Designed miniproteins, single chains, continued (5). Designs and how they scored, part 52

Each design is a single chain, and the fold is of that chain. pLDDT is the mean over its residues in the fold that is shown.

## One batch from the design tools (miniprotein)

Design m17903
Fold by ESMFold2-Fast:
Structure m17903 (fold): chain A 78 residues (1-78)
Amino acid sequence: MREELEREITEAMGMMMLAVTEKYFPKDAEKLIETGEKAAKLGAYEAAIRAYEKAAEVGDEEQKKKAEELLEELKKKM
């Protein structure tokens, strides 16, 4: 179905964005959060969740809290 293909393409794009961010900014929680927000706007929720989880893993206390809040908001939209 067209909707199924659109979902797969959107998730693939989100995962590619995350992979690029992890390659160039592997410990930059702000960049990981930014990538997650961009993926979420595209509808790539799986990629966005992974980006926020990575941001919480590498971020300081403030960045971790922000990533966790964004992750909770995203889960409500799924």
Scores: mean pLDDT 80

Design m17904
Fold by ESMFold2-Fast:
Structure m17904 (fold): chain A 52 residues (1-52)
Amino acid sequence: SPAERVAEHLRRAREAVERAKKALDQGNIDEYKKHLREAGEAVEEALRAAAE
């Protein structure tokens, strides 16, 4: 269902945000930026799924 697809993409976004926070705590700015980008992509995928 669209709701299940949205939930899955939001779960991935949350996991990416947690990885970004961990990277930032370790002073790894490059990994922080990469994971933050991954989170943004997952949110965009959730928005596309919600439009169905």
Scores: mean pLDDT 86

Design m17905
Fold by ESMFold2-Fast:
Structure m17905 (fold): chain A 94 residues (1-94)
Amino acid sequence: MEAQILLDEGKYEEAKKKFEEEVKKNPDNASAWYLLGRAYLKLGQPEEAVKAFEKALELDPDSPLRKDVYRLMAEAYEKLGDEEKAKEYREQAS
């Protein structure tokens, strides 16, 4: 929650560091992986964002955040230039 406030305030580098520490301490925390992915995406690190989002989906495939993860995955793949994967994830987010 405290690290999420950093993300909401646009302090993406600080948020990333806090979420990296959180997933290192609690690697099964799907929400922390999701928030780490968001921080990576905001910092222009779409490859790292994809890896974090994949881990979040692996840990909690039935999450109410699943559609949000798919939307953010589409955004990350768009930034990577993978338009085919971006389209696939956008369709899954609908």
Scores: mean pLDDT 82

Design m17906
Fold by ESMFold2-Fast:
Structure m17906 (fold): chain A 65 residues (1-65)
Amino acid sequence: EKKIRVPEALSPEQAERLKKALEEFLDGDEETQVKASEEIARILREAGVTGRGDEGIPGLASKTV
């Protein structure tokens, strides 16, 4: 049981990169945290697991304009 939960869609390399970014997020300053947060979001998005705000696939939907 832990705070960090690696999605199944993540590859081993992405998981390692995610952990590294998370460490920087917790240990970094405000600016570093912002960059780390974006990096983490990008990794999760690439894996297709962070689509809560998009209600779908980040390249397949979202067109309410």
Scores: mean pLDDT 62

Design m17907
Fold by ESMFold2-Fast:
Structure m17907 (fold): chain A 70 residues (1-70)
Amino acid sequence: MAAKLSAEELTRRVIARLRAFARERGLSPEELIALLEAARDGILGDPSLSEAEKEAARAVFEAAIAEIRA
């Protein structure tokens, strides 16, 4: 991903790709949210990542989940 993108713009692009993936796989929005929550938890459990990297990842996932719920 391009590092120059804002976190909000990056989040929107990720959401668009995830929604496309969910449609291809026949996933509901609730199932997509569950997958995002699992992915977030996996990243937060990665011991190779710094606390700052984990916090940034959490913010992006939480923003994506909120947008899908809206």
Scores: mean pLDDT 74

Design m17908
Fold by ESMFold2-Fast:
Structure m17908 (fold): chain A 61 residues (1-61)
Amino acid sequence: SEELRRLILRLIGLELRLIGLEFDLENLDLSEEEREAIEKEIERLKEEIKELEEKIKELEE
């Protein structure tokens, strides 16, 4: 399914972004404000990934 393929590619993209932000959080000398912004974005991405995983699972039925 083209729709399923697009969702899987989006999931991969979000997971790569999450890995990148987690790497930055651990390896870069960040200001307090920059760290807070990245942590907030990580939380948002984790929620989006969870919702997308559920949607993919429904379409695989």
Scores: mean pLDDT 85

Design m17909
Fold by ESMFold2-Fast:
Structure m17909 (fold): chain A 70 residues (1-70)
Amino acid sequence: DLAAIKELHEKAEELQEKAARLKKEAEELEKAGGDPDMIAELRFEAAVLEGMAALIEGVAKLVQKKVSEE
């Protein structure tokens, strides 16, 4: 379903944007000499969100493949 694929892409994009913001916050904290544990936590959260976005993109590709195989 084309609508379902579009919705999955939109969800993946949202997660990627959130991950990018967390990475930027971590970089700014690192440059300011912030707490290394806090920087590590922000980077870990960003990595988790990027992993979720990649999984959603994978699901979108599977849905697209099934539509194409009909």
Scores: mean pLDDT 81

Design m17910
Fold by ESMFold2-Fast:
Structure m17910 (fold): chain A 100 residues (1-100)
Amino acid sequence: MAEEELKKIGEEIIEAAKKGDLEKVKVLTGKMILLTLETGDEELATEILLKVAEEVYKIDKEIAEELLSLAISLGEVYGMKKLVEALKELAKKLGIKLKE
């Protein structure tokens, strides 16, 4: 159930990004982090968020920057070190400047 829910949220983030709906992208990113906190499945959530962020980057670089910044900030608040490190490495690889 949790794996299917995380994948579904990831697909919904990509669709929201295609529509330019930044607020929905942010809400869904928050839901994914909270579900990860509840399930403890940080490795799966990290894999899904990396794929989602790369797809969003191809659609809209500004939405991808906001998504990564939000996911990193929430991951830091909730102590998700592996998720935060992986997303920061992806941002560096994509040339995204995170606003601290």
Scores: mean pLDDT 85

Design m17911
Fold by ESMFold2-Fast:
Structure m17911 (fold): chain A 99 residues (1-99)
Amino acid sequence: SLREEVVREAVELARAIDEGAPPTEILRLENEVIAAAMALIASTPLEEQEEVAERLLREVERALREAGASEEAIRRALEAVRRGIRLGRTVAEVDERAA
């Protein structure tokens, strides 16, 4: 469900970008993608995070291309997913140290 949520929100972000939505709306949608990707990776075992992250990026890119998103919207949406992945890894590392 978290993976499906990231894909859905990334498609929504790309649509907003391509439709010329206001910068504040685009930022809100970027933050939603970042939060969903972060939650997914933070809940993933450390040894599986790299594989899950790589698969997530491939699934998002595929969904964006199927939705007819522009190359710029695809690039920006993937950047938001990558930011979420980076934050999720940091959160998981802190939790592992605290355990």
Scores: mean pLDDT 86

Design m17912
Fold by ESMFold2-Fast:
Structure m17912 (fold): chain A 56 residues (1-56)
Amino acid sequence: SRAALREAARAARRGDFVRLAALAREGGLTPQQIADALGLPASSVSRALRVGEALR
């Protein structure tokens, strides 16, 4: 779980939203957990996840 969260945060920093969405789904990560790890609003993370899911 912590490794998945770290990988998700790294994908988000690179703008790799497809990988971010996949890691969140596989790891059971919430937008709030990812937002806390990145220091971003949960709304920004939710939007990135939606984009990643749409491109998958």
Scores: mean pLDDT 79

Design m17913
Fold by ESMFold2-Fast:
Structure m17913 (fold): chain A 114 residues (1-114)
Amino acid sequence: MAAATERILALLDELAETEDEARRGALMDEIAALLPDADRALVAERALRLAEEAVEAGRLRQAADLAAVGMLALAEGHPAAAQPEAAQHLGTAAVLAHEGRPAEEVLEELRRAR
């Protein structure tokens, strides 16, 4: 739990700053592999905050990847950690960011995930 969570938080920080698509893909794959052993609520909280910061900075591709991690953390957890409504809003934010929708639309969905 703790080691996997700490590693994912470091990978999320790198993902938020990474412009190279292939490197973001590799970071996403490593996060997905570690996620079953992580504190999913903490991962989702960090991913949400980084996604909001990425949208405000105009980094929509990074925001999409970060929101997708948050969705996976809340949807693919132990039943006690699952938050399907928050996961749905994070998933919607990821799609909107990927499609290049206005920052205000992406931020509204991220706020609904709280």
Scores: mean pLDDT 82

Design m17914
Fold by ESMFold2-Fast:
Structure m17914 (fold): chain A 62 residues (1-62)
Amino acid sequence: LRAEGEELEAQGEAALKQGDYLTASRLFYQAHLLYEKAGDLESAARAYEKSLEAQRLYIEQK
C-alpha cells in the first residue's frame, strides 16, 4: 500500500513533467488514497496537494 502509493506518486511526477496534467492529477489522487489506507497521513496530504495542483494546471491548459 505505502510502496504502491510511492510508485504512483513517482508516476504522477513523471506525467507532470511531461505536461500530462490530467494523468498526473489522477495518479496523485490514487497515491493519496493508498497513503490514507496505509495510515501515512503526511504522505496522503502531500499527494492530495499535488493532485489539486495538477488539476489546476490541467484546467488552465484547456
Scores: mean pLDDT 81

Design m17915
Fold by ESMFold2-Fast:
Structure m17915 (fold): chain A 60 residues (1-60)
Amino acid sequence: MNDEEREEIKKLLQEAVDKLKEQGASSEEILNVVKELIELIENGASLEELREKIDEILKE
C-alpha cells in the first residue's frame, strides 16, 4: 500500500467512525467496525471494497 492509499483509507475510516457516532453507535460497535475494516486491509482489500463495506455498515 502506498502513502496516498494509506491517507485515503484513514479518511474513509475517520468518516465512517464519525457517521457511526452520529447514528448513536456504541464504542464497542465502532471498535468492531474498525477491526473488520483493518482485517479487510490486511487481506489485501482494494479501496473500492473498503468503500462498499463502509456503505453497507452505514446502511444497517
Scores: mean pLDDT 77

Design m17916
Fold by ESMFold2-Fast:
Structure m17916 (fold): chain A 82 residues (1-82)
Amino acid sequence: MLPDLSKEQEEEILRIVKKLMTEEKIEITEENIDEIADKIYEELKKKGIKVSKAKIKELLRHLLEKSNGDNKTLLAGLDGIL
């Protein structure tokens, strides 16, 4: 289930996720969701965007579940949204 996020909040989270996956070569897994959510939270905070870590984690889990854990499918989904 998608968390209750504004369009601006969702788009910025998705852009940071894409950056982490493409530029930093980070693979998103259930084991590292907490660490990735922390990185996204800090980047959003620098931009003055207020989103709880819980909502970021819910969005990351939703993306991972929709891709069946396949990071290539997840990244392709981000390209379709952004």
Scores: mean pLDDT 78

Design m17917
Fold by ESMFold2-Fast:
Structure m17917 (fold): chain A 96 residues (1-96)
Amino acid sequence: MEEQREKLIKALEEAIKDLEAFRKKHSGDSPEAQRLIDEALELARDALKAAREGNFSKVASYIAALGILAMEADLLGHKDVAEAIRKAVQKMIDAL
């Protein structure tokens, strides 16, 4: 059970790094795309904090919120942002 927590924390840290790298690469994108990626980073960081605190219910809520944000990004035409968020979510789910 500590091993699952460690695995989840590592996956969250990797997902945050991926999202930060995406944001840096796409710093010239539209304000809407930047808002979506900034919201994804905030949710991912909050999920990491919750995981470190052992609050898995909060982690699940933040992962769900990230999934909804990815759908919003896709519907708004920001498919690259949606894919980056979905990839991050997949890393988190695979660590559960």
Scores: mean pLDDT 85

Design m17918
Fold by ESMFold2-Fast:
Structure m17918 (fold): chain A 66 residues (1-66)
Amino acid sequence: SMQQRIQQIQQIGDELAQQAKTEEAKEAIRRSTRTIVSSVQQGQDISPEAARQALETVKAVAEAES
């Protein structure tokens, strides 16, 4: 269901935010997680796997820029 998919994406976001090395990376991940969840709520077919890949990229970019 959409609700289960949203829950999985939020859990992935929380996991990656906890693993992030900088506060800037944590905030970037939290912001991107909220955006992805909003997109799913608006009917976008984003899988938890696709969300993980996107959020891992956000984490890597934010940490590299710090």
Scores: mean pLDDT 86

Design m17919
Fold by ESMFold2-Fast:
Structure m17919 (fold): chain A 93 residues (1-93)
Amino acid sequence: LSDEEIAAANVALFTIAAHLAIEGVRRGLDTPEEAAEFVERVAKIVAETLKSHGLNDLAEKVYELGKKLAEAIRKGDLETAEKYRQEISDLGN
């Protein structure tokens, strides 16, 4: 896999994780804290994977968006959480 393919795959996985976290809270399947912790764990794994391939700028963006998304979820601000999910998706374009 090229670095470009690794970047795209990791961003896609993080986008899916963000969607699942937001929907889990919206549907009452997960608590805001459980969903936020899930997002933080996935963001850390994705960011570390990107760093291991030398994609440091993208890794930093993933880490920062993960923190912002987790905070929005903890506050129950699902509108802001959806905005951050879109920004994560846009990293893959």
Scores: mean pLDDT 88

Design m17920
Fold by ESMFold2-Fast:
Structure m17920 (fold): chain A 61 residues (1-61)
Amino acid sequence: EKEEIEKLLKELFNNPDEEKRNELAEKLKPFIEEAHKDIDSPESIYLSELIKKFAEELEAK
């Protein structure tokens, strides 16, 4: 679900604990793998835009 992916990404980018961030990244790995199989899918585009958004927010702070 898109909401679950967004929640995991938000926790990943805002969590101060590196070990916890690694755990969250592992939970996101299946979605990243699926996106890589079909780069033109709406899911792949959505995931890419979400990651970009959160990365830009971190750089702005």
Scores: mean pLDDT 71

Design m17921
Fold by ESMFold2-Fast:
Structure m17921 (fold): chain A 83 residues (1-83)
Amino acid sequence: SVAELLEALGGAMAGDRAAFEALLALLGEALGEDIAERLRRLAERDPAAALQVAATAVALLAGGDPEAARRAAEAALAAAEAA
């Protein structure tokens, strides 16, 4: 749910590891497991960038735009992976 996404994002941004894992699970369900796995890999290299991608996706999902959320996450992950 949107409420679960926002709660998980809030905890993850505060540095709660369990909240970050919950956020990845919810984003995997909403956007696809591949996106969740790519976010986890990005978080290993650049946790700030991973949280920025996740926050953007959550905001777009909360706004009722899953297509924009998927496109934004995909583009940001592709750019980070090419760096």
Scores: mean pLDDT 84

Design m17922
Fold by ESMFold2-Fast:
Structure m17922 (fold): chain A 61 residues (1-61)
Amino acid sequence: SRESLLEAAAKLHPDSLVTLIKTLAENGDISLARELFDHAVAKGRLTPQQIEEVRAYLASV
């Protein structure tokens, strides 16, 4: 399920999680990329610098 995917992805190393979010966005899955980003932020998985980087990236696609 989508929820199981989000939970599994949230267990990735933060750097890998950033890479995954960017890759999903680059492949046109903007909706999933944003959901994964929001989920990771809510779980406290990303640093403030990573949050800013991903937010700026998602705004550019």
Scores: mean pLDDT 83

Design m17923
Fold by ESMFold2-Fast:
Structure m17923 (fold): chain A 85 residues (1-85)
Amino acid sequence: PTPEQLDIEVEAALVIIQAAIVKNEASKITDPEKREKALKLADEAIDYANQAARSTDPQKARELLEKARKLVDEAGKIVDEAMAE
């Protein structure tokens, strides 16, 4: 792999770790609708991050990572909102 591809793989791994943490937190949400939505968004983030890690196109990989990060952020906000209630 190129140094750029290796950097993308590391970034993807970090996104997957963050999404896994969010999934663990979401599993503790009492509201089933918020719980399911947060879990779904975190799962989608993991899927996009895995796609980015497998991509040989750095531009495409970065676009996929950006989507993954946005989904993790959205899932995290649902977790934060549910904990504030």
Scores: mean pLDDT 84

Design m17924
Fold by ESMFold2-Fast:
Structure m17924 (fold): chain A 66 residues (1-66)
Amino acid sequence: SKKKEGKIDILKGSVESFRAMLDSLVKLMKENGVPEEEIEKEKEKLQKLIEEAEKKNEKEIEEIKK
């Protein structure tokens, strides 16, 4: 069970890490004078990728919990 729990924690943690990285990237872009419109476009793109990863991870977690 410990190995299954570890895999689930990694999958959940990876999505959280991507969200934290996105927040850090947005801050860095603002500090470097990137136009707000460009920041929003990149944010939307990355948010979609994170959402897709979250959905994929949810399916993998369901398989692990069998």
Scores: mean pLDDT 78

Design m17925
Fold by ESMFold2-Fast:
Structure m17925 (fold): chain A 74 residues (1-74)
Amino acid sequence: FEEGYFGPPKEAEELLEKAEENPEEAEKYIKEALEILEKLLELGKRTFPEEELKKLEEFYKEVKKRAEEILKKL
């Protein structure tokens, strides 16, 4: 992964940080973050090299895990 090269992954991270700071709006931020990454994963399965796809899948798993932890505190 080229950090800062991919807009969607960086935006997803920023959305998760906003979700942590704003618990009452966490659902909206998490939904947007996950949707961005899910669309990127769908595209990546067709176009990304295997190594890039694996990095994206790992990033998605971490984002999803963090999102679930934030939602549990809601």
Scores: mean pLDDT 74

Design m17926
Fold by ESMFold2-Fast:
Structure m17926 (fold): chain A 73 residues (1-73)
Amino acid sequence: MEILEEIERRISPEQAEAITAEAGERVAKAAGDKEAQAAILAEAVGRLAEAAGLADRAEEAAQAVLDALRQAA
């Protein structure tokens, strides 16, 4: 939660748009496969963390998304 907000504040809008667009297309193509969609979102958040200069926290951010998605399912 806190790490995701920090990424949003620090990331370049151009990089955020590119990563988000790619992730959105992959999620749409994986419709009906919740596990694949969760993995795509976690990978995208990891890339967003790296682009924001938080590469050392990319794994933390990806894991937080995976845990949240598993609890919501």
Scores: mean pLDDT 76

Design m17927
Fold by ESMFold2-Fast:
Structure m17927 (fold): chain A 72 residues (1-72)
Amino acid sequence: LAASLTPVERAVLQALGALGPRSIRQLATTTGLSQATVSRAVRALEARGLVERDADGYVSLTEAGRAAYAAL
């Protein structure tokens, strides 16, 4: 749940919740983090079912991800 997220994972959820679907590059720009750092956080969030990637590489919140964002 949101309380157990790392600061980087929390920043990614906040950006997606506030701005909507974003690519890894756009998330890196928005959060001020490297693309490698954001990519690692996105993989962790995807493994938890909180985010999903489309065929174009855009990351979006799942239903569970929206609930986690609301709890931040």
Scores: mean pLDDT 81

Design m17928
Fold by ESMFold2-Fast:
Structure m17928 (fold): chain A 56 residues (1-56)
Amino acid sequence: SEEELRELARRYGVSVSAVRSALEALRTGDPVVEAAIRHELGEDAYAELRELLARE
């Protein structure tokens, strides 16, 4: 998953730490944090993070 997180970070122009934090936050199911992720990373990145979680 580390390599997938690096690829996502490069594609969306964000840091790997931002992608990791977003993925961890989505695992908690907090709707406020989820809304923040959609706002900061965008819908496309959000959808890819959801797909990564679905594969777990």
Scores: mean pLDDT 78

Design m17929
Fold by ESMFold2-Fast:
Structure m17929 (fold): chain A 104 residues (1-104)
Amino acid sequence: IDQGNQLLLQGRYDDAIRVYQQVIDQDPSNSQAWLNLGKAYLAQNRYDDAIYYFQKAIDLDPSNSQAWSSLGVAYLRQGNYQLAQQYYDRALQLDPSNPIASGR
């Protein structure tokens, strides 16, 4: 997972996706790997894939504020402003300091 995060930060999205997919194949309950996989797809403008992976992260850990705010970003980029707002509100309820959901 550390290697995948470094690849994501470097913009090496295809390599990051491969690493996160391997983590999920070995531990499908790793909600953080699902979240990071969604982020890699979001960075590639693959919004339907990103939504799917963020939803999997939320299904495994519904208290993960970052997964909720990331789902909001994906819907916002698809033009679904009402769903984006609902997911940002949920993220803020879980973590009021969430920088993505707070509009900062």
Scores: mean pLDDT 81

Design m17930
Fold by ESMFold2-Fast:
Structure m17930 (fold): chain A 92 residues (1-92)
Amino acid sequence: SPMAKEAAKEAVEAVEKAGGTGKGEAEDTSAVIELEGLTVGQKVGAIGAAAEAMVLGGKGRVRTQGDRVVVELSGLTPEQLAEALRAGAGGM
């Protein structure tokens, strides 16, 4: 979905603006966002995105591998996916 892809791009850009790096891939009902160089506050934001996805009736996962964080969201509408991603990007 263009909406979900735009939201994934916005989430990555928010992390990059804060000095981290990332890439995001989004489909209609799922997204995988890979982030690196995150602060503790930004890691809390990633957990927030996964939590929001679950509140919206989908699935959210956060995986950590050293300095790399992977946020996996699924089972959402394109609108719900965009909302979850924006919630994470707007978090600390």
Scores: mean pLDDT 76

Design m17931
Fold by ESMFold2-Fast:
Structure m17931 (fold): chain A 70 residues (1-70)
Amino acid sequence: MKDDQLKKIIKDIKKMLEKVKREIEENGDLKGSKSIVDTVLQIIKDLIEKEETDELKKLEEEAKKLKKEI
């Protein structure tokens, strides 16, 4: 994977996780938030299999923590 493409995907993942965090804080769409977290976790897992980075592992940990709060 190109470094520029990976950075874009990481940025998109961070935006999705921030949206989930806000929905949890506001007691909003928890069902939609769970779907987003499950999708993000699958994307991160696939990326780690291709190119393991500390940033991806940190994002995986953050997504798992958010999933437990839903």
Scores: mean pLDDT 80

Design m17932
Fold by ESMFold2-Fast:
Structure m17932 (fold): chain A 58 residues (1-58)
Amino acid sequence: SDELIELVKKLLEDPNDLEAFEKLLDLLNVPPEQKEEFLEKLKAGEDVAALLHEIFSF
């Protein structure tokens, strides 16, 4: 969807945009437990491209 593409672009331009990352996880219907794990990884400075790859591997 266009919304998914726009959120991915936004995150690649601003990797610290927690709001955009949370919206992406919600759009993909990631379970709350996994959503919190991914948010904590991003806050800890993990590479956003690597996290996106992990998310899309589910």
Scores: mean pLDDT 79

Design m17933
Fold by ESMFold2-Fast:
Structure m17933 (fold): chain A 73 residues (1-73)
Amino acid sequence: MEAVRILEERERLEAEARGLPTRSEMSPERLAEALELERKLAELTEPYREELLKAKSEEEARKKLEEIARELG
């Protein structure tokens, strides 16, 4: 799964809680920001790539990604 899709899902969940609909479409500015975050996250999560690939569902991958992000600070 692409990190962009995982980040978009995470952002969508957080946006729903705050009343901001993100959906599948993003503004060009927001998309650029998401791509930059993906690049940084990919660099940080590279050691965990194998574990993320083992995730049997997108839900599990999201939980794992959140755990990694929180652990990294």
Scores: mean pLDDT 57

Design m17934
Fold by ESMFold2-Fast:
Structure m17934 (fold): chain A 78 residues (1-78)
Amino acid sequence: SMALEEEARKLVEEIDKLVEELKKKGASKEDILQAEVERGLALIALGVGKVTNDYEFAVEMIKKQLEKIKGILKGEKA
């Protein structure tokens, strides 16, 4: 679905903005590393969606990574 592909791209863009926010706020090395790991997993999920042309699973995975990064920003455990 073109709509799911666009949703996946927008979710990755949101992740990029949150990771940059963490860096600008001077978050700990550990928090930045965790956020970068979650971003990497989101990019892998997007890549799988592109290769398979099946974005349903990609969207669900990217949403999970986004929630983990939001948790890091709030000082919650990943």
Scores: mean pLDDT 84

Design m17935
Fold by ESMFold2-Fast:
Structure m17935 (fold): chain A 73 residues (1-73)
Amino acid sequence: MEADLAELRRSLEQAIAHIEELARQGRLEEALALIEQALPVLRAGLAHPDPRVRELARETLERLEELREEILE
């Protein structure tokens, strides 16, 4: 489980950084597509039995929702 958590965290951090970079470059459609693809997966993570996974999913969801709102407005 520990290795899975470390890889999950790294993958999510990389995904967020990539989406932020796309948005910074003005590639808003691509950034939004990645956010919309990630949101349902992260929402499923909120029901995960491991509280650490749930917290990671919640934090990542909040970040992506904020970024999505910024891009759309």
Scores: mean pLDDT 80

Design m17936
Fold by ESMFold2-Fast:
Structure m17936 (fold): chain A 63 residues (1-63)
Amino acid sequence: HMLTPEEAAEIAVEEARKQGFTDAEVVAVKLSGDGKYYAVLLNDGRVILVDAETGEVVAMMKV
């Protein structure tokens, strides 16, 4: 079973806020073509990759 896009978005926002981005808001959420990751784009141009099954943050990058 997989996390919902809403669950992945909440994980990404919480991670960004813990890193000092208090105004973090979700711009877009996309499930990877293989269903393994959610890519969550935040309002500062940050992309957070969340494992779709475990909810672990696996990568964070600037676009």
Scores: mean pLDDT 81

Design m17937
Fold by ESMFold2-Fast:
Structure m17937 (fold): chain A 83 residues (1-83)
Amino acid sequence: RAEELAAEAERLLEEAAEALRAGDLERARRLAEEATRAAVEALRLELRAQGVPEAEIERIVEEARRYGRELTEAKVAEAEAAL
C-alpha cells in the first residue's frame, strides 16, 4: 500500500514535469498536488509501520506537505517566468 502510493507519486511527478516543459502550468499544478497527496499518505503509512507516535506522524506529514507546496509554487513560478 505505501509502496503503491509512493510509485503513484513518482508517476504523477513525472507527468507534472512533462506538463511544466510543455508550458501547461495548470496541469502541472494539479499533477504536483496529486503527487504530494500520494507521497504524504505513503509517508504516513511508513512512519506508522515503524511505530512512530501518531502525533509525531502528523507533525512530520504536515511539514512534508508544506514543503511540497512551496517547492511546487517555486517551480511553477520559474516556468511561468520562462513563458
Scores: mean pLDDT 76

Design m17938
Fold by ESMFold2-Fast:
Structure m17938 (fold): chain A 75 residues (1-75)
Amino acid sequence: LSDEEEEAVRLIAEAARGLPPEALPYVNRVASHVIEGDREGALRAVDEARRRGLLTPEQAERLRDAVDRAHDILS
């Protein structure tokens, strides 16, 4: 990964601290979409995890904020 992509992934990982192991596949999908430049896909992955009850509203908000910040780094 480029330095910018590594920083973007770190932002997503920090926002995902304390999430249950069941949420990890969704966090990985968020990171993949962010690296691909697909902000909408990343946000849909957050919404899917939230809908499945894997994230609290506060945790979902942190991940959405991290997606936006990571997208800005890669733009």
Scores: mean pLDDT 83

Design m17939
Fold by ESMFold2-Fast:
Formats: sequence, C-alpha cells, structure tokens
Structure m17939 (fold): chain A 59 residues (1-59)
Amino acid sequence: MEKAREALKAGKYEEAVKIAREELQKHPDNRDALALLAEAYRKLGKTDEARKVAEQLSQ
C-alpha cells in the first residue's frame, strides 16, 4: 500500500488506482486498498467507480 499512497500524494491518481487494484487482486477485502482506490477515483472525477468501491468498503 505504501507505493499507492505515494502515488496519491504525488497526484498520480491513475497510478494509485492501478496499484490499489493490484493489491485487491491478492486481498479483495483489504480495507486500506479499497479506501485508497475510492479516494483515487474521486480525485479523477470517476464518481460512479468511487461509489461502487465505497459500497464494498461499507459492507
């Protein structure tokens, strides 16, 4: 998750999405990865994708 957080802090939102998704392929219930993915989608203006990820996080 550290690389994904670094990408998010650097404004590399597409890279943050990629890294968070890779983490979720290995651990689908990883709350940190879901939270970071939702944040990155929000920063990209992908509100539908962000909402879907947030629903997974809140289940």
Scores: mean pLDDT 80

